# Ledger of designs, part 16: designed miniproteins, single chains, continued (5)

Each design is a single chain, and the fold is of that chain. pLDDT is the mean over its residues in the fold that is shown.

## One batch from the design tools (miniprotein)

Design m16526
Fold by ESMFold2-Fast:
Structure m16526 (fold): chain A 56 residues (1-56)
Amino acid sequence: MEELKQKFIETAKRDEIGLSLARMMVAVMKRHEDKLSEEEKQAMREIEKAVDEAEA
């Protein structure tokens, strides 16, 4: 999970396409949040934070 989280964070910061892909991933994870482990929820929050920072 940690490696995938870092890859999505890097993708969100790389370019506009990467940002869009990271946003889609966060949206999918949020829809299935009740089924995520605590580690997966933490990864989702960190990816979301990276997307928000890249959009600001």
Scores: mean pLDDT 74

Design m16527
Fold by ESMFold2-Fast:
Structure m16527 (fold): chain A 86 residues (1-86)
Amino acid sequence: MATPMSEEELREVLERLKEKAKELGDEKMVEAAEKALELVGKSAEELKKAAIENREDEPFVALLVAVLARRGEEELAVETVEEILK
C-alpha cells in the first residue's frame, strides 16, 4: 500500500484542501482544515480524542480520521470511527 505521509506532507495536503474549500465557498470545510492543521503534529491519541470530543463537527472529524489513516495509524482510525458511531 502507499507509504505513510509525513507531518510535512499532511500539512501540504490540508493547506491545499483549505484553499480548495475557500474557492468553493465551503466555510465549514475551511474551519475543519484550519483546526486539523493545528493538530496534525500532535500524537495519534490526541487526534483520536479531538475527533471523539468534536463528533458533531463532521468535516473536522473526517479530516482527523483521514490524517490518522494517512499517518499509518489505520487501526486507530477505524477505532476512532467506531467510537464516534456508537
Scores: mean pLDDT 83

Design m16528
Fold by ESMFold2-Fast:
Structure m16528 (fold): chain A 62 residues (1-62)
Amino acid sequence: GLSAAQREAAFRAVKEALEARGYSEEEATRMAENAVQALDDLGLGRLSPEGAARAALRLAGL
């Protein structure tokens, strides 16, 4: 599974990108949680926190 640092970096990157695009805090939070879960399910836990953030953004279509 993802480390706490990888989860935080991925979640924050996706949430901030979605909020910048006009999504509500509630919608951005839900979508960011889904992207982090998808990243974890792919088994990409060897990424740096920055790598996890980039991968999560790509999975979210950002």
Scores: mean pLDDT 84

Design m16529
Fold by ESMFold2-Fast:
Structure m16529 (fold): chain A 104 residues (1-104)
Amino acid sequence: SSQLLKYYRDMAELHERVKKTLDEAIKALKTKGKEEAKKILEKEIEKFRSLPEEISGLAGMAISELEELLKNIDSPDVEERLEKKKKEEEELAKKYRELAKQLE
């Protein structure tokens, strides 16, 4: 099924993108501080919001989760929250890549 293969590839790409953004935000938090981490998260939220409506449904959960992290940017556990979310995104990206390969 070409539609299911496309879905798995799109999901793998989405989760990989969120993972990379979280990795950049964590590095910024550790080296430049929370204001730089905040800018990275805000920029990615804006990019997701600018996606076509056909993709916005898939990105909607990612937007909500990034907004939750942004709301908690001043929390003393923000680094732990970012690291936990990055790990979840890595696992989801891997899962969808494996599902896509099974359809080849």
Scores: mean pLDDT 84

Design m16530
Fold by ESMFold2-Fast:
Structure m16530 (fold): chain A 79 residues (1-79)
Amino acid sequence: SDEELKQKLIDLLTERLKEETNPEVRSALYEALRAVEKAKTGEEAKKIAIEILEKALQSTTDPEAREKLEELLKEIKEL
């Protein structure tokens, strides 16, 4: 359901934000979390989260941060 999808996205983004130390990646995660919370549907939430995180991945050069963003994107895309 839309509610379950939004909650799963919030949980994933919140957990990742707790572990992230890179300020640019933290900013992108926070932006994605806020966008998910404001989205009217689970489909919209998933789409906007992917767009924000893919943009962050394109600008991130740190290998560890890139790996963590790629893992999160894979998890979101599989929802």
Scores: mean pLDDT 84

Design m16531
Fold by ESMFold2-Fast:
Structure m16531 (fold): chain A 70 residues (1-70)
Amino acid sequence: MEEEERLKQAELEVLRTALDIAENTMKKGDLVTAARAILATLGRPPFNLTEEQAKEILDYLRKKLEELEK
């Protein structure tokens, strides 16, 4: 039904907005804070992040957006 397509679009919008916010935060050089904010939005458990782990998380979310645009 049409509603299923609308839900998919809503999920894409949420993820795009989250990544956009994270990228703006990253401009200040605080990758760890950006990644933690995204994790909290997705309901994932918080933990101490290294800068490398933060980059990996952000890359993972970009891949997720690509999958949802299928």
Scores: mean pLDDT 66

Design m16532
Fold by ESMFold2-Fast:
Structure m16532 (fold): chain A 82 residues (1-82)
Amino acid sequence: MVEELSPEEQEEAEEALKRFKERLKERYPDDKVVKELVKRMENNEAIGGDWSSLTEEERKALNVIGEILGELAKEYREKYPP
C-alpha cells in the first residue's frame, strides 16, 4: 500500500501530473508506451522496480518522459523555486 499524502500535497501532485500528461499527449499523442508509463506514474506505481528490465520501447519512452520532465521542472522552478 502506498504512503498517503496530505490533501494539499495530493492537489499539488495531481496538478503537476496533469500538466506533465498534457505535455506528453500534445507531443506524443500516438505513443501508447508513453501513455502506459504515464498511467503507472499517475497511480504511483513502480515501472517494474528495475529500469534495466524494461523493453527497448519502454526505455525509449522513458527518455522522452525524462526530457519533458526536465522542461516542466525548469518551468516549475521559475514559478516556485525549491
Scores: mean pLDDT 64

Design m16533
Fold by ESMFold2-Fast:
Structure m16533 (fold): chain A 95 residues (1-95)
Amino acid sequence: DSRVEALIDELERETDPARIVTLLNELAKLAPEIKDPELASRALDAISDVLRSSTDPAVIAAAREAVKSILDATEDRQVILRAIGLLLSAIGQEL
């Protein structure tokens, strides 16, 4: 819990694309440990903000992988629907 929260807090403040990729990859690895739907929603909010502000293909790819990992780990219907919406948004940005 504390590691996931710290990672989300850092991702919300980071502006360097290379560091954002590193944080998104770490979040993807920790996604199966996110048991709280509220924490999963916060992670998706942070990823959504990154996707809206970035056109970097590496950032978009890392964000997609993080969203997919959260989707694969969650059973919460609202989190699932939001994750699907973000994956569709990320595809649109790569085209």
Scores: mean pLDDT 80

Design m16534
Fold by ESMFold2-Fast:
Structure m16534 (fold): chain A 78 residues (1-78)
Amino acid sequence: MSEKELEVEQLLALARMIYSIAKLAYERGKATIEELEEAEELLERLKREAEELGASPEVLEEIEELIREIRRMKEELE
């Protein structure tokens, strides 16, 4: 595993963690629109960093799916 590959794996793991925390808060009725917006911004940043590191299309699509799910949760709270 190269240093770049390890860094991409760490970014993906962090993205999954951010999503899981946001999803759990949402399912418990404790998530605010502001907190979901912060999660969306963090995931968008992680996706950009992964793109710059040359992450595979599969990794980028996984992060994009997490972003879409956060956006869906925000829309349901509006």
Scores: mean pLDDT 85

Design m16535
Fold by ESMFold2-Fast:
Structure m16535 (fold): chain A 92 residues (1-92)
Amino acid sequence: MKIEVTKAEAVLTDHDGKVTKIESEDYKEFQEKLAKATKDIAEAIEKNKVEAKTETKLTVKGDEVVLEAVTEFTVGGKKYTLKVKVEGKLVP
């Protein structure tokens, strides 16, 4: 059994309050866009102490799957929020 992703969405709120929305029906494209949008945060994580809190909600109804995750990061005293929603179908 595997999950076929039908839609993925992310909303990144920067420490300055700037909101960046990323969505795609192709999970690989979504991952590439998300990696580019979070590159500065990833580099800061490697150089600084990071405090992160993640809340995850998984909903399964028949063959439909929805994963929602909210992550709050504090990196070098700056707060970021990343909200991710991935929708997919269970395939045998």
Scores: mean pLDDT 77

Design m16536
Fold by ESMFold2-Fast:
Structure m16536 (fold): chain A 114 residues (1-114)
Amino acid sequence: DKLKEAIKNKDLEEFKKELSKIKSLEELLEILSELAKAPLQEVVGDDAVYRAVLLLTGVLSGVSLEPLSVEELELKVQAIEEAFGIEFNRENTLENVKENLLKLFEAYLKLTSS
């Protein structure tokens, strides 16, 4: 899995390349769920933007993710924004979800560069 290798190797350019190949929110959530070893979230609705951010955070931090309510998703995403010093666009489109994941990965790389 090239996306998993890009994350493991902290390769931002490969991460961008592999992310650009994903053509739907369903595909993106499926890939992220597999990488995070979380239960597949069949939610391609108004909460997909929150789920994608949380799944990538799980992959990056190694923290196990449980199924969450929409209210819990909002609270956890706010906590991630505060921790990383970033703000996510809440628009539930493939393009905005991808941009949010790029922001998160870039912030993670800055915080973990010694």
Scores: mean pLDDT 75

Design m16537
Fold by ESMFold2-Fast:
Structure m16537 (fold): chain A 56 residues (1-56)
Amino acid sequence: MLSASSLEKAEENSRLLLAGYQKGSPEDGKRIGSALEKQAEISRENRRKALAEQLA
């Protein structure tokens, strides 16, 4: 079974990376932020699927 805890940890690490880029380069932070937001959406979808499988 896919670990929801691991997915949450990955999302948190992505947020930390974004914060670092925004401090050093706001322009790069915005561009990377879009990529990280996409990644977070995938993580949320994976969690939703895992929950649906548990209920099935």
Scores: mean pLDDT 68

Design m16538
Fold by ESMFold2-Fast:
Structure m16538 (fold): chain A 58 residues (1-58)
Amino acid sequence: SEEERRRRLLREITDDPSVWDDLLEAAGSVGPSLTEDQFFEALLAHRRALEERERRLR
């Protein structure tokens, strides 16, 4: 299913399930019909932003 596919991509992006909902929402808000590549790029961009924030808080 589409949800199973997106969950697999999330595991490839990050091992932290606590941010999965935020990543899914951020990627999904970019457009109503993202290709898998576009969705993956959106996830990567958002993950990078979260990593920078986490580094600053430490």
Scores: mean pLDDT 67

Design m16539
Fold by ESMFold2-Fast:
Structure m16539 (fold): chain A 100 residues (1-100)
Amino acid sequence: SPLEEALQELEELLRRLEEGGDPIEVLEQAIKVLERMIELLKEQGRERHAEIVEEMLEGLKKKLEELKSKEKISDEDRAEVIAMLRHVVAVVRLIVRSVE
């Protein structure tokens, strides 16, 4: 399903970040995946689940703006993005499993 494909994309982005990927690039891609998921959830009439994803999307956008304002991304900044994306993957996994 398109929601399962979105979950797989988020899991791969988390893997890339854990393997030393650019947190700005990973956040930009994760934001696009969540925006697509919100559209899919709304099309399915799952307004409450769409609201949960919208809240997570707002958090990722805020973190992206914070990181872009910095001259250098610290190891602590990277760890916070990893923790944030792990939370997103966990919540999305619950949403995807509740659809089928």
Scores: mean pLDDT 88

Design m16540
Fold by ESMFold2-Fast:
Structure m16540 (fold): chain A 55 residues (1-55)
Amino acid sequence: SEAYERGYALGREALERKEPVDVDLPDTSTEEGRRYSEALGEGILAAVREHEAAL
């Protein structure tokens, strides 16, 4: 998923900077925007888990 890949990239960048993820979420009033936000969040979590596993 494009949203997942985007979230993964954002999570990786935030971990490298040691800062919280700074991202503007799409319009969650739409079903499409809500699903995008969910996939984005999963990507961020995947980046965090990968980082922790590498420690």
Scores: mean pLDDT 73

Design m16541
Fold by ESMFold2-Fast:
Structure m16541 (fold): chain A 88 residues (1-88)
Amino acid sequence: SELEELTKEAAAAVSGVANNPKDEKSVEKAKEALRKVGELDPRFREAMERGIEEGVVAMAEAVAEAAKALDEKLGELVEGALEKIKEE
């Protein structure tokens, strides 16, 4: 499905950021992929809405938890790399 494809792309991009946190292209790609996943999955959308109020840290944790509920491996990839992204 489109959600699965976008979630895999987000996980791959987020993993790339974890390996190269200074690569601005990887960071931008990961953020965009996560945004697209949020458009298709209410769980990710809700996590993004929480992040608006609580900040990037809470959003990263909520998105990682939502991704883990959808796919355990993807959740771990998202969690690790989002910690790198939120510093930028």
Scores: mean pLDDT 58

Design m16542
Fold by ESMFold2-Fast:
Structure m16542 (fold): chain A 70 residues (1-70)
Amino acid sequence: MSEEEFDAEVEAALHIIQATVAKKAGDYETAIKHYRAAVEALRRLTPSPNVDAEIAALEKDIKELEEKLK
């Protein structure tokens, strides 16, 4: 893995942790912001089935949280 890809994976992981904490606290707006940041970080990685699956799971979580804000 390149330095750039490693940094992107770490960035995504940290945002997922922050989003999960915010979601459990009921702060859905903050959770959505961190999940979106995680998706952007993952999109910097070389496309693969594992990366695509992780992005899809995060996008599903974002949609669920957006529905809770409507």
Scores: mean pLDDT 82

Design m16543
Fold by ESMFold2-Fast:
Structure m16543 (fold): chain A 65 residues (1-65)
Amino acid sequence: SEIEKKLRLIEEVDGDTLREIEKKALAEGMTEEELIELMLKELKNSDLFKEIYDAIKKKLEQYLS
C-alpha cells in the first residue's frame, strides 16, 4: 500500500525514528493510517524533520513518477 511504501522509505532514512513511532502505534492499537499521522507528527517535532521529510519526498516523487 501507499502507507507501507512511505514507512519503508522512512526506515531507509531513519530506522530508529520509525521503530520508536511503530512502538507507540502498536501499544495503542493504531491502524496504518493512524501510524503515518503519528509518524509525521513525531518528525515535525524532531531535529531530523527536514532531512527525513525531504528524503521521503524525493523518493516518493521517483516512486510515483
Scores: mean pLDDT 58

Design m16544
Fold by ESMFold2-Fast:
Structure m16544 (fold): chain A 109 residues (1-109)
Amino acid sequence: HMEPPELIVEAELDADGRLRDVRVELKTDKPPSEKAIEILKEMEERVRQAAAAGDDALASAYLTLGIFEVFKLYAEEYNDPASKKAIEENQPLLDEVRARVAAHEAARA
């Protein structure tokens, strides 16, 4: 029973309740990998750009995808082979999330 890593999401809204900025922090008993930090940073930038363009649905989709990518990477770096196999068995869910994001972008293009 290894506790899953906690993701702390801080959303900053403007006076009208629109998303202005997002910060995500990975809280663990071990320091997060440099790769996990990079994934979060890229996700935050994509969310900010989508929000600035007024596309809150796209911003939410990028946030979800980024969080899933971090959990997958974290499982690979901190979990044993059995945990890695569990992530592999859940790859169809990750592919579905990615497909939904891609379809959302294609529909709005």
Scores: mean pLDDT 67

Design m16545
Fold by ESMFold2-Fast:
Structure m16545 (fold): chain A 58 residues (1-58)
Amino acid sequence: PPLSAEEQKHQEINQQATKKASERIKKEADNLSQEEKDKLVQKLGEELGEEIRERRRE
């Protein structure tokens, strides 16, 4: 499907930020309990959202 340049930029930002968040979760999760993993995922999700917003402002 055709994507605008803005939509393509958003997808690239989302993909890169998601990859970074996933790598952080994977490394952190190795040392965490299940409950701590859930909290980490939620926290990183909020940080990811803020990072995406900041990058979109550029």
Scores: mean pLDDT 72

Design m16546
Fold by ESMFold2-Fast:
Structure m16546 (fold): chain A 75 residues (1-75)
Amino acid sequence: SEEEKKKLVKELQKAISELFKAYRNQDFEKAREAIEKVKELAEKLKSTGDPELQRMADAALSLAEAIEKNLEKKK
């Protein structure tokens, strides 16, 4: 449904905001949790079959992967 799609987009935006907040605060455990949430929400958006939501999901996944790689270097 359109409302369900709207909810997923809002949750993805919230998860991305929490990811940046955690990363800025050097809370790497919360950052990893936020990355997993972004990945989960992005896969749900991709499953809708909406091309614009798929592009949004791909952008979010690329962002999460870039931050995840940066976290690996801080071990």
Scores: mean pLDDT 83

Design m16547
Fold by ESMFold2-Fast:
Structure m16547 (fold): chain A 85 residues (1-85)
Amino acid sequence: MLTPQQKLRLAYEALLKALKSMSDEEQEELLDAVLNRDSERLRRILTKGLKKAESSLSPEEIELAREAIDYLARNPDVSMESVLL
């Protein structure tokens, strides 16, 4: 059974892979969504990035990343670093 800390780390790693699969334009859109606290746009951009990275992720990593995206969309002021605590 994975610890809560291990689950958070896997979710973070999956989101990092999603971010790396994004184009420069999509990364700029993500930054703009974060700065404007646009939860719907943030969710859409991160979900699109996750789908592009899907082939490099396990089903468990995809599930954890989706949960993390939902959390970030509801809490747009939360940094990725704070999710690891």
Scores: mean pLDDT 72

Design m16548
Fold by ESMFold2-Fast:
Structure m16548 (fold): chain A 74 residues (1-74)
Amino acid sequence: GPLSGLTLDSPISDLLSKLPAVDAAAIQKLKDAGLHTVQDVLTTSAAKLESLGLNAEELKALEKALLELQLKQA
């Protein structure tokens, strides 16, 4: 699938190649907030991600991808 090779321990920069809705500016906002791995984003509230300036499409893409990755790890 489009998330093949992506894990909870993957750097968030890997999302640029996997999620078309998530751009380099969004990744930089996450890094500036101290979120460096996919797991860091998964454990962060949607309200906090919105406060970092992520738009609704980016949030929905991240939530869907993180849910699918969590199911793969289970």
Scores: mean pLDDT 74

Design m16549
Fold by ESMFold2-Fast:
Structure m16549 (fold): chain A 75 residues (1-75)
Amino acid sequence: AEQELLDRLGEISRKVSEELHKLTKPGVKPSKEDIKKIYEWFLKELEELRPEATPEIQKQLDVSIENIKKKLEKL
């Protein structure tokens, strides 16, 4: 169901945010390697979810995947 897929996507996004927040604590400079690992995991999770998604959600995931790939290229 679409709601189940959206719930899974929400959990993935929450986990990414939590891990990034841990790296951005006051007085701590995040390493490129740590940020890269988080984005690589996020990318993998979205790519694995994409085949199960509706065409509308696939378009949204494609935008997110492209944005993550661009972030990884900058690291």
Scores: mean pLDDT 79

Design m16550
Fold by ESMFold2-Fast:
Structure m16550 (fold): chain A 86 residues (1-86)
Amino acid sequence: MKIRFTDEAFEVLKEVGYTTKEVDLATAIQAVRDYLARKGLFDPEDPRLADVSDTPLGKLLGRDQIDLTDFDALEEALLKVAEPIE
């Protein structure tokens, strides 16, 4: 499905090179992964987990930790800061 980021979400994700507000949900999940990788937020003992406490992304998503294997929770968090368009 396609989504449109809020202005707040776009301000966070543009730091890692995203130049459009309208993306597929899969692309939005990839944007989160790119942000975590570029900022070095992955847990070195378990790269499926990222500590986002006290980060702009964590504040945006209302999360202290992201589990990249929990796609349902990540989709739910993203849909709070984006609207479905098609």
Scores: mean pLDDT 77

Design m16551
Fold by ESMFold2-Fast:
Structure m16551 (fold): chain A 106 residues (1-106)
Amino acid sequence: SALEEELRGLERALEELERLLADPTASLEEIRAAVQRVADLVARALLAAEAEGIPLSEELLELVVELHGLLADIEAATDLAEARAHARRFLEVARRLLELLRELAA
């Protein structure tokens, strides 16, 4: 399905973000770009879920709100260590969102 393709894309982007966060030489710009790619893929997965008639749970919507807040914090960060900390939390929340969407798609 279209949703399954978007979820596979999201999983790959999350794996790339995890690798980037493990790299101590990764720049603030690279972290911001990787986080933005994940955010864009989350939006695509949510649109695909809605198009397939899958109801978005309250828990899923709460995770989306948390992701938007973390994205804003990362965009505002001028300190690399602070941006990395927010990006790690973003990764955790986005992974939980992926798990919930997979459960809803099954």
Scores: mean pLDDT 89

Design m16552
Fold by ESMFold2-Fast:
Parts: sequence; structure tokens; C-alpha cells
Structure m16552 (fold): chain A 111 residues (1-111)
Amino acid sequence: GAMAARRRAEAEQVRREADSTIQEAKNLKDEFKKEGDSLAEYAEKTYGPERAEEVKRKQDEILKKLDYAITLAEAARESTPEQGRILIDAARKVIDEAKAEYEKVKEEVLS
């Protein structure tokens, strides 16, 4: 009936939003890993190995946050539409936190 069709449409929308969020987090993970490695190399040459290790440590934390966002979005695919939306919102918040932390690391190294 119409109610079953609506529930399928809502589940399909959540799956599409989850897949989009997973792809965004994976793209950011690849970008931040490549750029973070370059920042760590720059930090080592400019400030020495202690600063490079700090950059690497912060990079690892940021990448772990993106892995967590992927896990939340993957869970959203298998959840009810209501739970899936909550998980996607949580994943997006974690992605935004990872982006903010990465910009802070960039400013601290390049300043």
C-alpha cells in the first residue's frame, strides 16, 4: 500500500544520503592523508622532528574521526529511516569537526 511505498522511499533516501556521506568522508580521508603527510614533511624541515610528530599525531586523530564518520554512515544504511537520519547527522557533524581540526593544524604549521 501507500504506507509501504513511503517507507521504502524513505529507506532508499537514507541509503543514498548514507552513501554520499561515506563517499565524502573517504574523499576527505584521502585528501587529508596526502596533504597531512606534506604538512608533516614541511613541519620537520621548518621546525624539526618534534613538530612533525605533533602534526602526524593530529593527522592520525583526524583520520580516525573520518573512519568513525564512515562507520556511522554505514550503520545508517542498515537502520530504520529515523535512526538512519540521526546517524547521518552524527556522521556529518564528525566530518565537520575533522575539517575544522585539519584547518587548525594547517594554520598552526603555516603561521
Scores: mean pLDDT 88

Design m16553
Fold by ESMFold2-Fast:
Structure m16553 (fold): chain A 62 residues (1-62)
Amino acid sequence: MEIDPKEAAATLIAAIAASDVKNGKMTLEEAKRWAEEMAKRHGLEDLVPRILAAVEAAYEKA
């Protein structure tokens, strides 16, 4: 079973942003802004809504 490289990159971006929110390094708004910028930089613009949703879900668990 092969993973989509774009899905893997999107998951990593969301995980980093979510980790920084949980550790108090960034606010939710800062994390969402960083994740969106990073996604666009890597050609993952179509996955931005999924990345932002993952960051928001992690914030609810923090």
Scores: mean pLDDT 76

Design m16554
Fold by ESMFold2-Fast:
Structure m16554 (fold): chain A 97 residues (1-97)
Amino acid sequence: DPRALLEETAAWLKGLDGVVDAEVEQLSEDEFRLTVTVRNDGKTINYKGKPINIDAETAAYIATAVALAELKRRGIEVVDGSVEETDDSITVTAVLR
């Protein structure tokens, strides 16, 4: 079930240090939007059990890239995407089918 897989992915992203929010919206029968928001203040990510200190933009890209790569491995394709930066946050949006 693509919806369940995307909800699990959003829940995993929400558990990461520096992620403010991650949500899934159903746009149509076969199309979903994943939105990931991270704090724009520098972050630590966990990679294979080791913390790595990186800036917020790099953290957002890495976390989102890892999530999107896993979704693609499981048969869900990215059909559109955008990145928006504000003073407080970076928001990555991906449209998935």
Scores: mean pLDDT 72

Design m16555
Fold by ESMFold2-Fast:
Structure m16555 (fold): chain A 72 residues (1-72)
Amino acid sequence: ELERKLEELKKKIYDLGIKSIAHDIIEVGFEVEADIYPEKAEEFRRLAQQHRTDKENYEKEIKKLEKEIEDL
């Protein structure tokens, strides 16, 4: 029972980690576009900040799941 729950939590952490990485890549992409297109820089930086916020939310969720594993 505990071993199966541990494996399910590890899988959830992995899936969230992939999502976090995807948002990090998109954030970097928008920051690069802001440098290339100064007239649209504010819009691209706003989009980059949104993806950074999404990444931070996934990282917080991962931390909660890691604590659940520690409490097993």
Scores: mean pLDDT 84

Design m16556
Fold by ESMFold2-Fast:
Structure m16556 (fold): chain A 120 residues (1-120)
Amino acid sequence: SELEELLERFKEAAKKYLDAIENNAPSEVIQQAAADLLAVADEILARFGDSNPDVADIAKAAKLLLRVGAIPGEKAREEVEKLTKEALKYLVKGDIEKAVEYAKKALELAREAGAEDLLE
């Protein structure tokens, strides 16, 4: 299905991005991985945001991770970063239920931190 194809692309983009930041890859590599992750997350939200809210929450968490530096407060930023990274790690493993759980926690903490604009 189109959702399954997008989900596989999403898993690949998430893995590349997580690997790039974990290994302190050159900025150009991180920027390309971030752009690829953003593109697939946006496509998921545009096509399946209303029909598949759980996958949409993971996509929103991916976008939040890419903008995590804009979250006010060091502690809130660190917690949201950890939760969004966990959501994407579980996505990469194919554990969608856990990916959704961590994504929802990250989105709620971002909202509590006053960063609702980063969820759009």
Scores: mean pLDDT 89

Design m16557
Fold by ESMFold2-Fast:
Structure m16557 (fold): chain A 100 residues (1-100)
Amino acid sequence: SPLEKLREFLEKMREILDKVKNGEITVEQGLEEAIRLAEEMLKESTDPEAKGIAGTVLAELREILEDLRAGKITPEQAVKRMEAIIERLEGEIDILEKKS
């Protein structure tokens, strides 16, 4: 199910963020893992809405990584942007679940 795959994507994104917050991996490493996960989701999704969501998340994660590497944002600011993406993704999935 596209919805089940989006839920798994959300759960894996949360796992990555938790590892970053716990200091198990760096913010840059977390962004690289999240980007790989979003690329895989985009590649494997056949549903247009799921592809759109994955594509938007991928673009935003890439921008955060580029800004972080360029020194335009701090690691703490990068984490806050990742949190905002995850919160929005959860809201988008909740709306899709209600529409069946």
Scores: mean pLDDT 87

Design m16558
Fold by ESMFold2-Fast:
Structure m16558 (fold): chain A 78 residues (1-78)
Amino acid sequence: NRTASILQARAANAEYIKLLEEQAQKEKDEYTEKVQTYVKKAHQLLREQGREGLQELVTAHDVDVSSASSDLREALAK
């Protein structure tokens, strides 16, 4: 019971991880494109309203800046 259950659980986890990897690949493509669009919008707000307008955008959107591209992080720091 225990040995068979553990081996089956490990095999099921491995196959589940494969499915997640395939989904992550597609999400990565969409996320990268969205990040680039967000950076352009952030630059526009920074130019028009300065850092305070940019801060509100980040807070309202609830974007995970730590997982975003370095370009977005640099735009927020500048």
Scores: mean pLDDT 62

Design m16559
Fold by ESMFold2-Fast:
Structure m16559 (fold): chain A 67 residues (1-67)
Amino acid sequence: MEATEEQAKAGTEALKEAGMKPPEGMSLEEYGKNVASLAGSLFPELKDAPAEEVAAAAREVAEALGA
């Protein structure tokens, strides 16, 4: 599922604040969008969630993948 522009932006800012580095060859914005979309796929309840909840879930997914 494609994340909304607002969700992708919130995810990108959350990753930036956490100091998360995108994978090689990927921009931080693209990484934030992909992680937000992945969070929405893993947690279908996030479909209609506010951007803040999606950003929090995206950060946790990125931390789990980056560990």
Scores: mean pLDDT 70

Design m16560
Fold by ESMFold2-Fast:
Structure m16560 (fold): chain A 108 residues (1-108)
Amino acid sequence: SARDRVLALHDRFTQSVLDHARMFDLPQEAQDRIRQVLAELRDRLARAPLEDWPGLVREALKRIMEIIEEHREKLDPNDEEAQEKVLTFEMLVRLGFQLLLREIERIR
């Protein structure tokens, strides 16, 4: 079904986000919070009507962006490599959420 395809895409997206969070040196606390946000989103998408899905996805993105910003604020402003890693991770997260939203819009 269309729902099963979006949930499968979400599961693959979740794994990709968590792999990249580790690769780009996000602290374990931030990784655990992101995992929780994505797990809650998955559960809500499985139970909610399709009309609510874009709002739920946008809310999850906002929460993850807040986690990324909290991490960025703790970084040394002179550590250009650490700042580049956080920026790259943020871009990958935003692109992944855009792809998920496009797939949701395609089934409506």
Scores: mean pLDDT 89

